# Ledger of designs, part 64: designed miniproteins, single chains, continued (3)

Each design is a single chain, and the fold is of that chain. pLDDT is the mean over its residues in the fold that is shown.

## One batch from the design tools (miniprotein)

Design m10218
Fold by ESMFold2-Fast:
Structure m10218 (fold): chain A 98 residues (1-98)
Amino acid sequence: GAGARRAAQAVADSVLEGMKKGKTPEEVAEAARSMGDPELAEQARYAAEKGIPTAAANYVGLAVERAMERGLTPEQVAESHRAVGGDADAARKAAEEG
């Protein structure tokens, strides 16, 4: 739904900014893996390693959207994103406002 898409966009934006500040391909992959999607984690890592930060961030966002459609709550999205050093408050607000 709209909340899942807003949360996905907020996390993607946070990952993209993190990559500009030196986040590694491993840290980007871990963001997707923390959402329970190892396949998207591998795709995010590959995109980051190839120097395609927008694609890497979008794969992490897709992992968030899929996780929320499987029943992950806004609180759980925020907690997973916090665990990988992301902006948990932005992710939680985006998920709650959809």
Scores: mean pLDDT 77

Design m10219
Fold by ESMFold2-Fast:
Structure m10219 (fold): chain A 89 residues (1-89)
Amino acid sequence: MTKDQLIDFIKNSLIQRLKHLGFSEAEIQRLLNMAPDDQLALLDARAAASDPATQARLARMRAELERSQVYIETLEKGGDIFDALKSLL
């Protein structure tokens, strides 16, 4: 798997989970075009306005997004897949 294929796989996984949480395709595209910190802040704001079951699902999504951001940043800085895995451990 190439670095670009791995980044695309992570992004596609995030997109599918966001769709499952009730985000529209337009909302997902807007979110993905935001800076990483703004993406996390948007999820936190959505969680604060949501019912407890949705809050729990959004909290898991936030943690996954934060991990994915660290992984993608490691790969984009010229790290290999092994270096990216170390950043997750």
Scores: mean pLDDT 72

Design m10220
Fold by ESMFold2-Fast:
Formats: structure tokens, sequence, C-alpha cells
Structure m10220 (fold): chain A 64 residues (1-64)
């Protein structure tokens, strides 16, 4: 029963997917992709804060 580890992996996957969608949206809007860097915490948070926020988002999604 590694529920916490599974949630942590889900949070990483969530951040990766969000970053991919953000990049795709920027490209669709005609913005240069080369100005984008691979960042999991684009709002300037620490990695720990970004991971905690992603976990909270996944918990909220599961509560539906």
Amino acid sequence: MEEQQKLEQGAIDYLTEAARLRLARAVAEGKPASTQVPVLNPSGMTDEEALAAAKAALEAERAK
C-alpha cells in the first residue's frame, strides 16, 4: 500500500502534462517555443511547494 508514493508520482506526471500543454498552447498562439525552458514550477515556487500544490490538485480531482 504505497498510496502516498503513487500520489507523488501522479503529481510529477501532472506537472509534466501541465508543462506540455502550456508549451503546446504557446506554440499554437504563435509564441516561440525556444523561449520556454523545461520548468516544473513555472510560478517561481520551490520544487517542494510545486509538488504540494500538484498533490492538492490531484486530491481535489479524486474528490469529484
Scores: mean pLDDT 59

Design m10221
Fold by ESMFold2-Fast:
Structure m10221 (fold): chain A 86 residues (1-86)
Amino acid sequence: SIEEILEKIKKLVEELKKEKDPEKKKEIIDEISKLIDELIALGASEEELQEVIELLLEALKSEEDKENILKLIGLILRLIGELLDL
């Protein structure tokens, strides 16, 4: 189940990088957010959470929409918080 969720997140991040419509990007980010919730609930390892952080950082490099930048930063900070047991 964790492996399936990771593969879905990877696919959505690649779709996010290719998408040009800010509203469709928001929908993709919201789907990634839900999958991250599931990943955390299933007890993903530190290594698995770090992999997701790296994927989101790569997506952030190509993002120009302010709202989508803030959403991605929020997800990254949430994952870092989980790693630090905050």
Scores: mean pLDDT 87

Design m10222
Fold by ESMFold2-Fast:
Structure m10222 (fold): chain A 61 residues (1-61)
Amino acid sequence: SELEELWRKLDVDGDGRITAEELMKVMKLSREEAEKMLKELAETGTAGGFDIAEFARKAHE
């Protein structure tokens, strides 16, 4: 459920697009961290937007 809520917050404009600024706002990340996560998302792909939350969890290990 947390992953789904996180994804919903990241899709702030409802366009199905995620930007570094949205990541910074929703997850309280620095620009560098948001930029890194966005880059990895672009390379690894997104399975219904669930991958964003998975990456966030791995970064917090």
Scores: mean pLDDT 59

Design m10223
Fold by ESMFold2-Fast:
Structure m10223 (fold): chain A 102 residues (1-102)
Amino acid sequence: SPARQRALDLLTEAGRLVREAIEVAKESGDTKAVQLLEKASEALGRAIQALQDGDYDAAATYFREASELFDKAAEYSKNPKAQELARKASELFRQAADVARA
């Protein structure tokens, strides 16, 4: 569906930002931020599975969970670049959650 494709496009960009945020956080020694980013990645995996199953409501819920975890990761990150990347990923996951229900 067009909604699924739009959500997947947002997820592709968010995934890129997540990988960069984890790398920057690890280099900065921000262990708590790394743990939160890894939990967000788990929620992302559940969201992708829900999209593949056609369960858009579950996908939207998992995208919102991931967004919340990225917001927390940004709060705990000591590196400004990791904070910015986590916040950008959080916003893309919020957009993906909204699109997944369309």
Scores: mean pLDDT 79

Design m10224
Fold by ESMFold2-Fast:
Structure m10224 (fold): chain A 90 residues (1-90)
Amino acid sequence: SKLLELAREAGRQIRLAQQGDEEASEKAVQLLKELAELEPDDETIEVMAEEAGVPKEAVRAGLVMAKLEKEKDKEKREKLLEEARKELAE
């Protein structure tokens, strides 16, 4: 699946970014933005989390934050921030 391949690449870039790779950080942000538009299912999120070495909740929060970067409406941004907080709390 191309979606799973994209998720694995995103997870790999997240892992490298956490180790201080600035180029990987930029690639991770772009891949998360692309994946957020595709509304990935729980299995896809799990693949990203395993590749990145982070909890699923962190990946879900990252996807919400990627949507936030594209959103310019203040009210919609506030809702996305609440979603990210909820994901990290669960």
Scores: mean pLDDT 78

Design m10225
Fold by ESMFold2-Fast:
Structure m10225 (fold): chain A 61 residues (1-61)
Amino acid sequence: GEEERIKERIAKLKTIQELVNHYTASRLLSVAYRDTDPKLAERYEREAELAEKRIKEMEEK
């Protein structure tokens, strides 16, 4: 489903810098769409959350 596709996209990001860039872009898009398309905003917020989780996993290793 959607969650699995988001996880696959994030898993393809190989560096902390790529994950940080993806997190920042996803958060900006979530804020931008919050009032106009809440479902799309929620999707971008979820993508940002998964990128942040992946950054933490890579930093703890």
Scores: mean pLDDT 81

Design m10226
Fold by ESMFold2-Fast:
Structure m10226 (fold): chain A 104 residues (1-104)
Amino acid sequence: ARLVTVDEQLAALEEMKKKLPAELQPIVDEFIALAKDAKAGKISLEEFQKRYDALLKRFKEVHSKLASTLSEEEQLRLNLLYLSTVGELHALRTAIERELERKA
């Protein structure tokens, strides 16, 4: 099985962002910026994990607030996009952690 690179995960996340509501897009941009800073060696693994967890919490809070304003069918569609995006975010986190561990 081919190992997915950080750049491939960033590209996948940027494509997923285009499908998300406008309210969630800025948070995904912050995840992308955080991953780029981590890849560039500007932050430690521990600082990356801390900031990632804070962004993920905010992403979940914004999603929950947005979902509460939608119809049942729109909530289902948003939840599927949300789960797919969280999956891509987890894959990006894993790729960054592997790259940072290799440089340590």
Scores: mean pLDDT 83

Design m10227
Fold by ESMFold2-Fast:
Structure m10227 (fold): chain A 112 residues (1-112)
Amino acid sequence: SKYEEIKKYLLEQLGLDESDPEANRKRIEDLLARNRTPSTRIVLLLAMVLLGLVDHPLAEELREKIKNDEISLKEAAQMLYLLGVELGLIEDTPYNWFMTGVVVKAIFEKKS
């Protein structure tokens, strides 16, 4: 499934072990604390969503739509951007919206 492909790609990119949810949470939180670049923070947010680490209705909806292959790139970018702004992970700017679209397209079109 597309969900498993994206999840595997992100785990490999971030150096995460899927077998340890607590280690994954700590690693992503550490990376967020150290990285201020919007594109990196969007990648980390997407990884948290796919791993079920975000306690938010929009995150759960996004995860389910990705799992069911019922989401367009535009919708995924919109949901991820709104979530990132709401959680204070990225600022609400035209640049960050543009970068969210770039990141989503790059990740969803990746072949592992």
Scores: mean pLDDT 82

Design m10228
Fold by ESMFold2-Fast:
Structure m10228 (fold): chain A 84 residues (1-84)
Amino acid sequence: DENLRKAVEEVTEELQLYLLSIRKEIENASEEERKKLLEELKKFIEKKATEKGKEYGLSQEQIDELIKKFKDSVEEGVKSVQES
């Protein structure tokens, strides 16, 4: 599905730019501050995945799955930065 692929690519690009902008904040953040940054990231993902999903005509189920996958991915990424 080209529409699904394009939505994934655009959400990924937006998320990568956002993560780069806050990388130093994540690296220097306390555990509690990282939890707050993660919640902000999750809200960003929900907004962008919904926006791009609707733009490309994705079903609500596809949008929900996209949101879940990106939320899981950033949770893992934030934990990886903590362990480095």
Scores: mean pLDDT 79

Design m10229
Fold by ESMFold2-Fast:
Structure m10229 (fold): chain A 104 residues (1-104)
Amino acid sequence: AREELEALLEEEGVTPAARAGLEELLAVVERLPELVLSLVRKERAGETVLSPEEQKLVEEVQLALAKLRALKWAKKNKDEELAEKIEKAKTVEEILEIVEEAEK
């Protein structure tokens, strides 16, 4: 995740808005311990029952990863307006709606 974010920041053709969003996501990922990423993987596999506190951390990591993926897609399309909307999204569902609307 961090290595992918750093690679995207150095890549040519990233819009200014997408670059700013990627820098914010890098800061979030750096704050999260590797254990939280492990918990996200376990939750997705359906193998772990999470506490409410652990669920909140999983949601924060899922949002950060969803933003990273959506910003990569916006970068390929060179759509700065789309990148700004993705950066401002507060839930994974909002990101999905933004991407689906832009694909029209």
Scores: mean pLDDT 63

Design m10230
Fold by ESMFold2-Fast:
Structure m10230 (fold): chain A 87 residues (1-87)
Amino acid sequence: MLSDEELAALHAQLQRELAVLRANWDSLSDDERAGLQAQLRAAADLFAQMGDLQGAASLYQALGDIHLQQGRLDLARQAYEQAQKLL
């Protein structure tokens, strides 16, 4: 079970990773991009399991934004739908 302090620290780390992904998307390798996306998705699922639905929804929203930026409309839609289901 994660403490509130540990959950807050995880949020701060994930926001940093999201900022890196957004700002440096074109400079990242395919492997680095895939790794970050998988990590963010796993974290979103973890937050949902811990009852932090707003945190999970924010991560899915960010994944949707990234897919939209890549022109991957179907994946963006799926991520946004997952975010909406958590709210």
Scores: mean pLDDT 74

Design m10231
Fold by ESMFold2-Fast:
Structure m10231 (fold): chain A 70 residues (1-70)
Amino acid sequence: DSSIFKIIAKMAGVSVSTVREEFRRLFERYLERLREEFPELSDEQLEKLAEREAIRELLNKAIEIQKKKE
C-alpha cells in the first residue's frame, strides 16, 4: 500500500523511495527467517507474514523518529 509508505516517509523525514528500498530489504530478511521457522506454511502465507512484519518494523522506527523530533 503506497499510502502507508508515504506516512512512514513523512514521519521518518525520508523519501518514499527510501522507505520502499528499506521495505524490500526487511521483506527479504523476514521471508528467509519465516521460511526456516515455518517450513509448513505456503509461499503465499509466508509472503503475507513477511510483508506485515516489514511494515510493522518500518512504522515503529518512523514513530520513534517522529517522537524524538517533537
Scores: mean pLDDT 81

Design m10232
Fold by ESMFold2-Fast:
Structure m10232 (fold): chain A 61 residues (1-61)
Amino acid sequence: TQQQIDQYNRAVARIGRRVRQNDDISAYLTSIYDSMNPRQIQITAAQMIGDDDSLRIIQAV
């Protein structure tokens, strides 16, 4: 649904902001980017940041 798409997009944007604030996490995710699909990268990012709410939203897709 549109509401689920909006929640997903907000979760991805929130993860991206937090990743950009942590150079170590950003560098690690860049190093594995080509070895994982975009969904797996977002799951890994959410786990590394400790954003359980965003993790649940992304895993639901």
Scores: mean pLDDT 80

Design m10233
Fold by ESMFold2-Fast:
Structure m10233 (fold): chain A 85 residues (1-85)
Amino acid sequence: SMPKKIKLYVGWIKADSEEKAREALKELAEEAKKLGVDGSVPFLYHSEEERKEKEKELEEALKKLKEELGEEYEIEIIEKRIEKL
């Protein structure tokens, strides 16, 4: 039996203005729609330190999700990084 795939789209956004952040969010939303993912999560960050902290939180959340879903499900992560500086 093949596991069922859950596709998650993770967008990392760094922008020096709210307008640029909104444009990046729009680009991520359009790409997520084209990819036909099951879920999408945008992460805004202002520094590499903040990005690493959010990455650790994501990794912990994914571990818990995998434990809850069991072997019947496979989580596929698609990551995109957008910088508008």
Scores: mean pLDDT 84

Design m10234
Fold by ESMFold2-Fast:
Structure m10234 (fold): chain A 73 residues (1-73)
Amino acid sequence: LKEKILKALKETNGDLKKALEKVMKELGIEPLSTAEGVARYLEDPNDPVLLKYQELVREAKKVAKENGIEPKL
């Protein structure tokens, strides 16, 4: 997972949103838009899909920081 995230971050020049979309597609998960994420959170903060998305965001930010990549939103 970390290796896929690092590769995606390098290919997208630190664009976290694009890097996450690439990783999610490789894992067979449809990427969530910001609006979709907010809607799911308001309905159920413990939504399994939202929790998985949040896990991927946290891991991507950690990988970026550890490798000196400036995350861009």
Scores: mean pLDDT 69

Design m10235
Fold by ESMFold2-Fast:
Structure m10235 (fold): chain A 105 residues (1-105)
Amino acid sequence: SPLEELRKRLEELHKVTQEADKKLTQMVNDKASLEEVKKVALEALEKIRAILEPIDPEFAKRMYDNAEKALNDAKSNVEAKILFLSTMTMVEMYLYMQIMVLEKE
């Protein structure tokens, strides 16, 4: 069902987000460069875009483009991590909203 598909995508998103958060946190603690942190964040965003494209290709593209622009403007590895995690919070909220709408139909 569409509802089961959304729940599976949310679980996949959660796994990617948790793995990326752990990796980015370690990189920041290890004083990794801004460029290295941006690379890892962008790789995670590409995976998330692929998860979202079958659900909403326009939202997936907009999310990626906005996040990429924000990361390019980041001035520190900590800021890049925060911007990535903020984007993930927005994506999770979007998927929860889609699930809630379908549960009411």
Scores: mean pLDDT 88

Design m10236
Fold by ESMFold2-Fast:
Structure m10236 (fold): chain A 114 residues (1-114)
Amino acid sequence: SALLAFVERTVERLLELAREHLDPETVEEVARLAEELLEAVRRGDRAGAREQLRRLLALAREEGATAEMWGEIATLASLLGDTELAREALELMLSRHAPLTPEDRAALEAALAA
């Protein structure tokens, strides 16, 4: 499905960023949660997918994820229809990003205000 294809691409990008910026042990845990999320999406279990994404968000907060990683988490939340989680991830992206381009900052502020 189109949703699965977009989720898979976003997960691949998140894992690439995790490999660049996080310790190998944390990368393995991100990969595990990402696979559980993908499996839930494949089964049509949107609630289960959102639960795995909440676990990813908690791990990302603890491990000091980059602004780009928070952007990918926000994209996943939006694709799964979890607007509250998407807002939380965008707020974390905004708080940790230094510096944002003027365009990216305007987009994040607009998304948080919506």
Scores: mean pLDDT 80

Design m10237
Fold by ESMFold2-Fast:
Structure m10237 (fold): chain A 95 residues (1-95)
Amino acid sequence: MEEAIKKGREAAKQALELGHSKKEAGMIGGVEAARAGAPVPVAAALALEIAGKPDAAKKALNSKPEEALKLVEEELGKLARDAIRRAVDAWLREK
């Protein structure tokens, strides 16, 4: 878990350095955390935190997966929600 969050934060930092928006960096960070094994609520919370939505991030962390993804869609858009869902599904299919 801790390593997955670290990978997500590193990816988001690189995205910001390359000129991506906070919302884009949030999506990238959430996707990379999910690829590293973070469950949906954790990946969603990280994406929302990086995007500057700390209240939504706290709600996502304490939410069921589908509710956490709804928060991502509301704050970051459908593309971000779909990207995080696909990353989690890909990791789960490897088991």
Scores: mean pLDDT 84

Design m10238
Fold by ESMFold2-Fast:
Structure m10238 (fold): chain A 95 residues (1-95)
Amino acid sequence: MKEEKLKEVEKKILEIQEETYKKLKELKEKAKKMPKTTENAVKYTAEALRVIGREEDEVIKLIREEGLSDEEIEELNKKLIEYSKKKEEEEKKKK
């Protein structure tokens, strides 16, 4: 039961991260179609930071709503770091 709750929170966080990744990818594709000006670069960076900030807020809200302990947060953080490393390694070997 307690472990099942942690797995549900992990799944929801991964879904939030996947949605964020998708939005950032869409922003990057839009940026490629725009003139390469400093103003456009600043605007797209600001939009990317807003998307990342929204992800952070959603994750914090989820953790607070579920009432995770410091130990559960630490375990979740370790799993998220491992997921991030695997994602980065896969991206490097994509071609």
Scores: mean pLDDT 74

Design m10239
Fold by ESMFold2-Fast:
Structure m10239 (fold): chain A 100 residues (1-100)
Amino acid sequence: SEKEKLYEKAKKIVDLINKAVDEIRDKMTPEQRKKLEEEILKVNEAYSEFVKAYNEGADIETLKKLLEKLVAETNRVIDLISEIDPEKAQKLKEEIEKIL
């Protein structure tokens, strides 16, 4: 179904972001790590809001708006990754665009 496809997209995006963060964590300064953790919290909040809406049977329009919100929060994380590893940030952005 269309709703299941939106759920799979949201899950794949969050999984990609978490993997990318784990791969660069050791390259970060303490200040960069703090900013990244704050933005990851916002990604997790947006994802939780999406999952809750999906489980409560929200319509496709609502789920699309929540996915757009999730993507916006993930782009903030990608911007921070770009300060550390621009090539990895670009690859991550391309992979997310393929999922959408």
Scores: mean pLDDT 88

Design m10240
Fold by ESMFold2-Fast:
Structure m10240 (fold): chain A 65 residues (1-65)
Amino acid sequence: MEKIEKAKEEILRKADELGVDVTLEEKDGVIHVTLHGLSEEFTEAAAARIEEIAKRYGVKVEIKF
């Protein structure tokens, strides 16, 4: 549980740094991330960083655009 909460916090920080709006939902231990970027470049960068964060914390993430 703590790993999921830490991953969520880091995802929100990274999205904020990249100027991308995100919606997070947790379902059955999976973090569902919806990205609302203003440009394709920012959206792709955010998705890549979110995947890195998920891998580092050993949590599952599902990314939507």
Scores: mean pLDDT 77

Design m10241
Fold by ESMFold2-Fast:
Structure m10241 (fold): chain A 95 residues (1-95)
Amino acid sequence: MEELRKKIEEAKTKDELLEIVQEAFDEYSRLLREKMREALKEGNVKEAFVYFAELVDVELQRKRIEKDVKEGKITPEQLREYALQVLERIEELKK
């Protein structure tokens, strides 16, 4: 968490920020998969479905951001904001 936050603060280029955003999405997806597996082991199918829906949303957001970067439609500042938002969601999920 602290290491990822520091990378976001120190990043200067769009390419660096895109890499950080992708790293944050990878970590968030990993945590969501772990939470989904835990819910399934406990027989909590409803909770597992919530985590699954979030995983689908994350992958759709990832694809949108990748496309927007490729098409030049996103700024470094917007990428930094996305990275921080994902980091906040990761921190909330770990509570």
Scores: mean pLDDT 82

Design m10242
Fold by ESMFold2-Fast:
Structure m10242 (fold): chain A 72 residues (1-72)
Amino acid sequence: SDWTQLVGQIYRRIAEERAPIHNKEHAERVREAKEKKLSPQEQLQLAKEMFVSMADLESDVFARALEEAAAL
């Protein structure tokens, strides 16, 4: 539908705007983990934190896309 297509376009724009920031932050965390020679438990904790952060980011982007589409 036109509505679904609109939401998809807005979602893509917001995701593209955030992708460079997210990718830079992710790369920096991986670099720091390697330099600190983290234990297996610390590596697992970092992976869990990164997973939660990604899920929160996707949820926020979707919510904002719905809000912008509703405002049009």
Scores: mean pLDDT 72

Design m10243
Fold by ESMFold2-Fast:
Structure m10243 (fold): chain A 94 residues (1-94)
Amino acid sequence: MEKEKREELLKEFEKLVEEAVKRIKEIAEKHGLPEEVVQKIIDIITGSIENFKKFLDEHSIEEAEEELERIKKKLEEQLKELEENGLKELEEAK
């Protein structure tokens, strides 16, 4: 039972990352972001899959579900910020 739930959470996270990559590419085209900057952002986001996989191995299903929801919310906020402000927010974040 737990192994199946962990596999479902990992697949959900992988789908979230895939959708985020698509949105980042669309935002990049809209704002004329440099290809190198876009690739760096994609690499960071795809790298988070391995971190989430480790989290699933070390934590309970309930904790993993809470972490996934937290990541979803944070990612949506970051994507909205990038869509509205482009690279300006990244420069101000220091």
Scores: mean pLDDT 75

Design m10244
Fold by ESMFold2-Fast:
Structure m10244 (fold): chain A 66 residues (1-66)
Amino acid sequence: MDAAMAAANAKPDVQALLSKLESLSLVSGSYRTALQAVEQALAKDPSITEEEAREIALKAIKESLS
C-alpha cells in the first residue's frame, strides 16, 4: 500500500498528528524521522490509533537522539 494513500485514509486524530509532525519536520530532522516512521506504520496498518502513532513517533525521536 502507498504510504501517502494510507495516511490519507487514517483516522482523523492520526491525520492531525501527521500534520503536526509535518510542520515540525521543517525545523528538526528528529520530527522528520518521526513523520516517516508513522507514515510507514500506516502503510502496514492504516487502523493504528493516535496513541499508537504517538508512541511510534516518540520512539523514532528517541532513536534519532541516541
Scores: mean pLDDT 75

Design m10245
Fold by ESMFold2-Fast:
Structure m10245 (fold): chain A 100 residues (1-100)
Amino acid sequence: SIEEEVEEVLKEMEKLLDDFAARHPDRPRLIAGFKAEFDYLKEEFEAVKDNKEGMITVLEKAIEFVERLKQVAEDDGDEDLVARANQVIERLKEIIEKLK
C-alpha cells in the first residue's frame, strides 16, 4: 500500500540521515538542522496521510530535503551516501507517480 511505501522510505531517509550524521561529527549545527527538518517532515506526513494532494506536496518537500543532503555528500566526495540519496529520491518519485 502507499502507506507502507511511505513508512519504508521514511525509514530509509532516517537511516541515511543517521549515517550522514555519523560521518559529520564536526558539523553539529548542520546535523541539528537536518534532524529538525526531518522531524517536521514526519509530522507533515502524519497530518496529510488521508489527503492525496497534501501527500504529494510533502513527498516533493522530502525530495528537496534529500537533494540538499546529497549536495553536502557530493561536496565531501561521499559517493556511497550520494548513491543512497539518489535511490531514496527515485523511491519518493515512484510513490508520487502512484498517487497521481
Scores: mean pLDDT 88

Design m10246
Fold by ESMFold2-Fast:
Structure m10246 (fold): chain A 74 residues (1-74)
Amino acid sequence: MSAEEQEAERRLLALVFEATRDASQEEQDRVLHALAEAWRLARQGRFEEARAVLASVLPPDVAARLWAVLDERL
């Protein structure tokens, strides 16, 4: 992976951990899995599906911030 790609992943993980700090391990795992799936979909140009995946597991504010990071990278 490129240094920029690694930095984007670190930012996304930090934001997820901040948003889920009080969540159960199962909830954190669900969010991380959704983030990985959204990243995969976005890299394939499937932006609407990636956005929907994030919106299904995160509060609207957090989902919007994560999407902004993904959109900048793309």
Scores: mean pLDDT 71

Design m10247
Fold by ESMFold2-Fast:
Structure m10247 (fold): chain A 57 residues (1-57)
Amino acid sequence: MDERREGGARALTMMMTNRGTEKAGEEEGQRALREHSSYYAVLERAMQAASDYTRAK
């Protein structure tokens, strides 16, 4: 039973981590980060290009 129990526990942990963790806290964190980070990254890149072009005149 020890080995069988450990195998089951491992499978359970993986399933819970993949499903539970993502839904519990990762969803909010990832949602905010992805949405804000992606938007900010695009903005930063545009500003960087504009700044570079302005300096070159």
Scores: mean pLDDT 58

Design m10248
Fold by ESMFold2-Fast:
Structure m10248 (fold): chain A 85 residues (1-85)
Amino acid sequence: DLIERLERKIAGLEELKALVEELAAQGRLSPDVAARLLAAIDEAIRLYREGKRAAEEGDFETAERLAREGDEVVRQAFASISSRA
């Protein structure tokens, strides 16, 4: 079920957000890296929530597109951590 998959993705990102905030508080992430990760996580959650709404309305094409956009935001965030600061 696409709705259940999107709910699991949202829950996972909310847990990741808490982890990023904790690592930043411990000084294990720079404030700039933490801010970029938190912004990307919030954007991906927003896209997944919009996708879930579209799926609930029967617009599965829009839901799948928004899910892919959210997945790409997460991928780009992790790629940016691996690049020069």
Scores: mean pLDDT 84

Design m10249
Fold by ESMFold2-Fast:
Structure m10249 (fold): chain A 63 residues (1-63)
Amino acid sequence: SRREHAVEARRAILARDWETAYRHLSLATGVPEEELRNAARGEKAPEGVNDQISEAVRLGAAA
């Protein structure tokens, strides 16, 4: 489920496994993995992408 992928993404972030984190965030949000990496580098993400990423991270933190 999307929530399970959000939890795994948060776990990977805490482990500093960024490749696994972006893969699971992509599965949780539906945002392409490359766009998530670009957003993390401070590049302009498409409209609404940051909201979806923030929500996925919140769900992972809450589980």
Scores: mean pLDDT 68

Design m10250
Fold by ESMFold2-Fast:
Structure m10250 (fold): chain A 88 residues (1-88)
Amino acid sequence: MREEARERLREILRRYKEKLEEKKAEAEKKGLSNFGVEPFPDPDPAERFAYQAETLGAAEREEVLELLRSLSDEEIEELAREVEEEFE
């Protein structure tokens, strides 16, 4: 079911955002000026999400890749926007 795939991907993206915020706070305490910048920008939302999931673990990366195969690029971008709005 597509809705189940979207919900699971949204959950993984939320975990990534939470981890990124934690690392950002830690970096600020250490005086690191370049933290919060992604290692390399990826224009493909699917590859971007796979990379983000990889920061959580190899299993999460594989799960995200499988979920992305069931979703359109348009749905993936919409989910990214929804998650980003939650962390504003």
Scores: mean pLDDT 66

Design m10251
Fold by ESMFold2-Fast:
Structure m10251 (fold): chain A 85 residues (1-85)
Amino acid sequence: HMLDRIVELVEKIKKLVDEIGYERAKEIFRKNFSEEGAKAVIELLEKLKAGWSPEEVAQWLIDKYGERNALALLEAALSILEKEK
């Protein structure tokens, strides 16, 4: 269940980023996140741009930050993109 939720959030972020553009999404993240958080979500965008699947990106986030932190980061990223688009 939790992995499916994290994958769903990555897919939603990818859809919004494809609409607004990767450079605009990076700018939004740099303005709205701490340096560490911005680095994490920008690396997520670079992996998606490089052809990583949402499942591969979700697993990378869980492995690096843990499931709970990955979920919180993705929910924050999605919320910010939806407000700033």
Scores: mean pLDDT 85

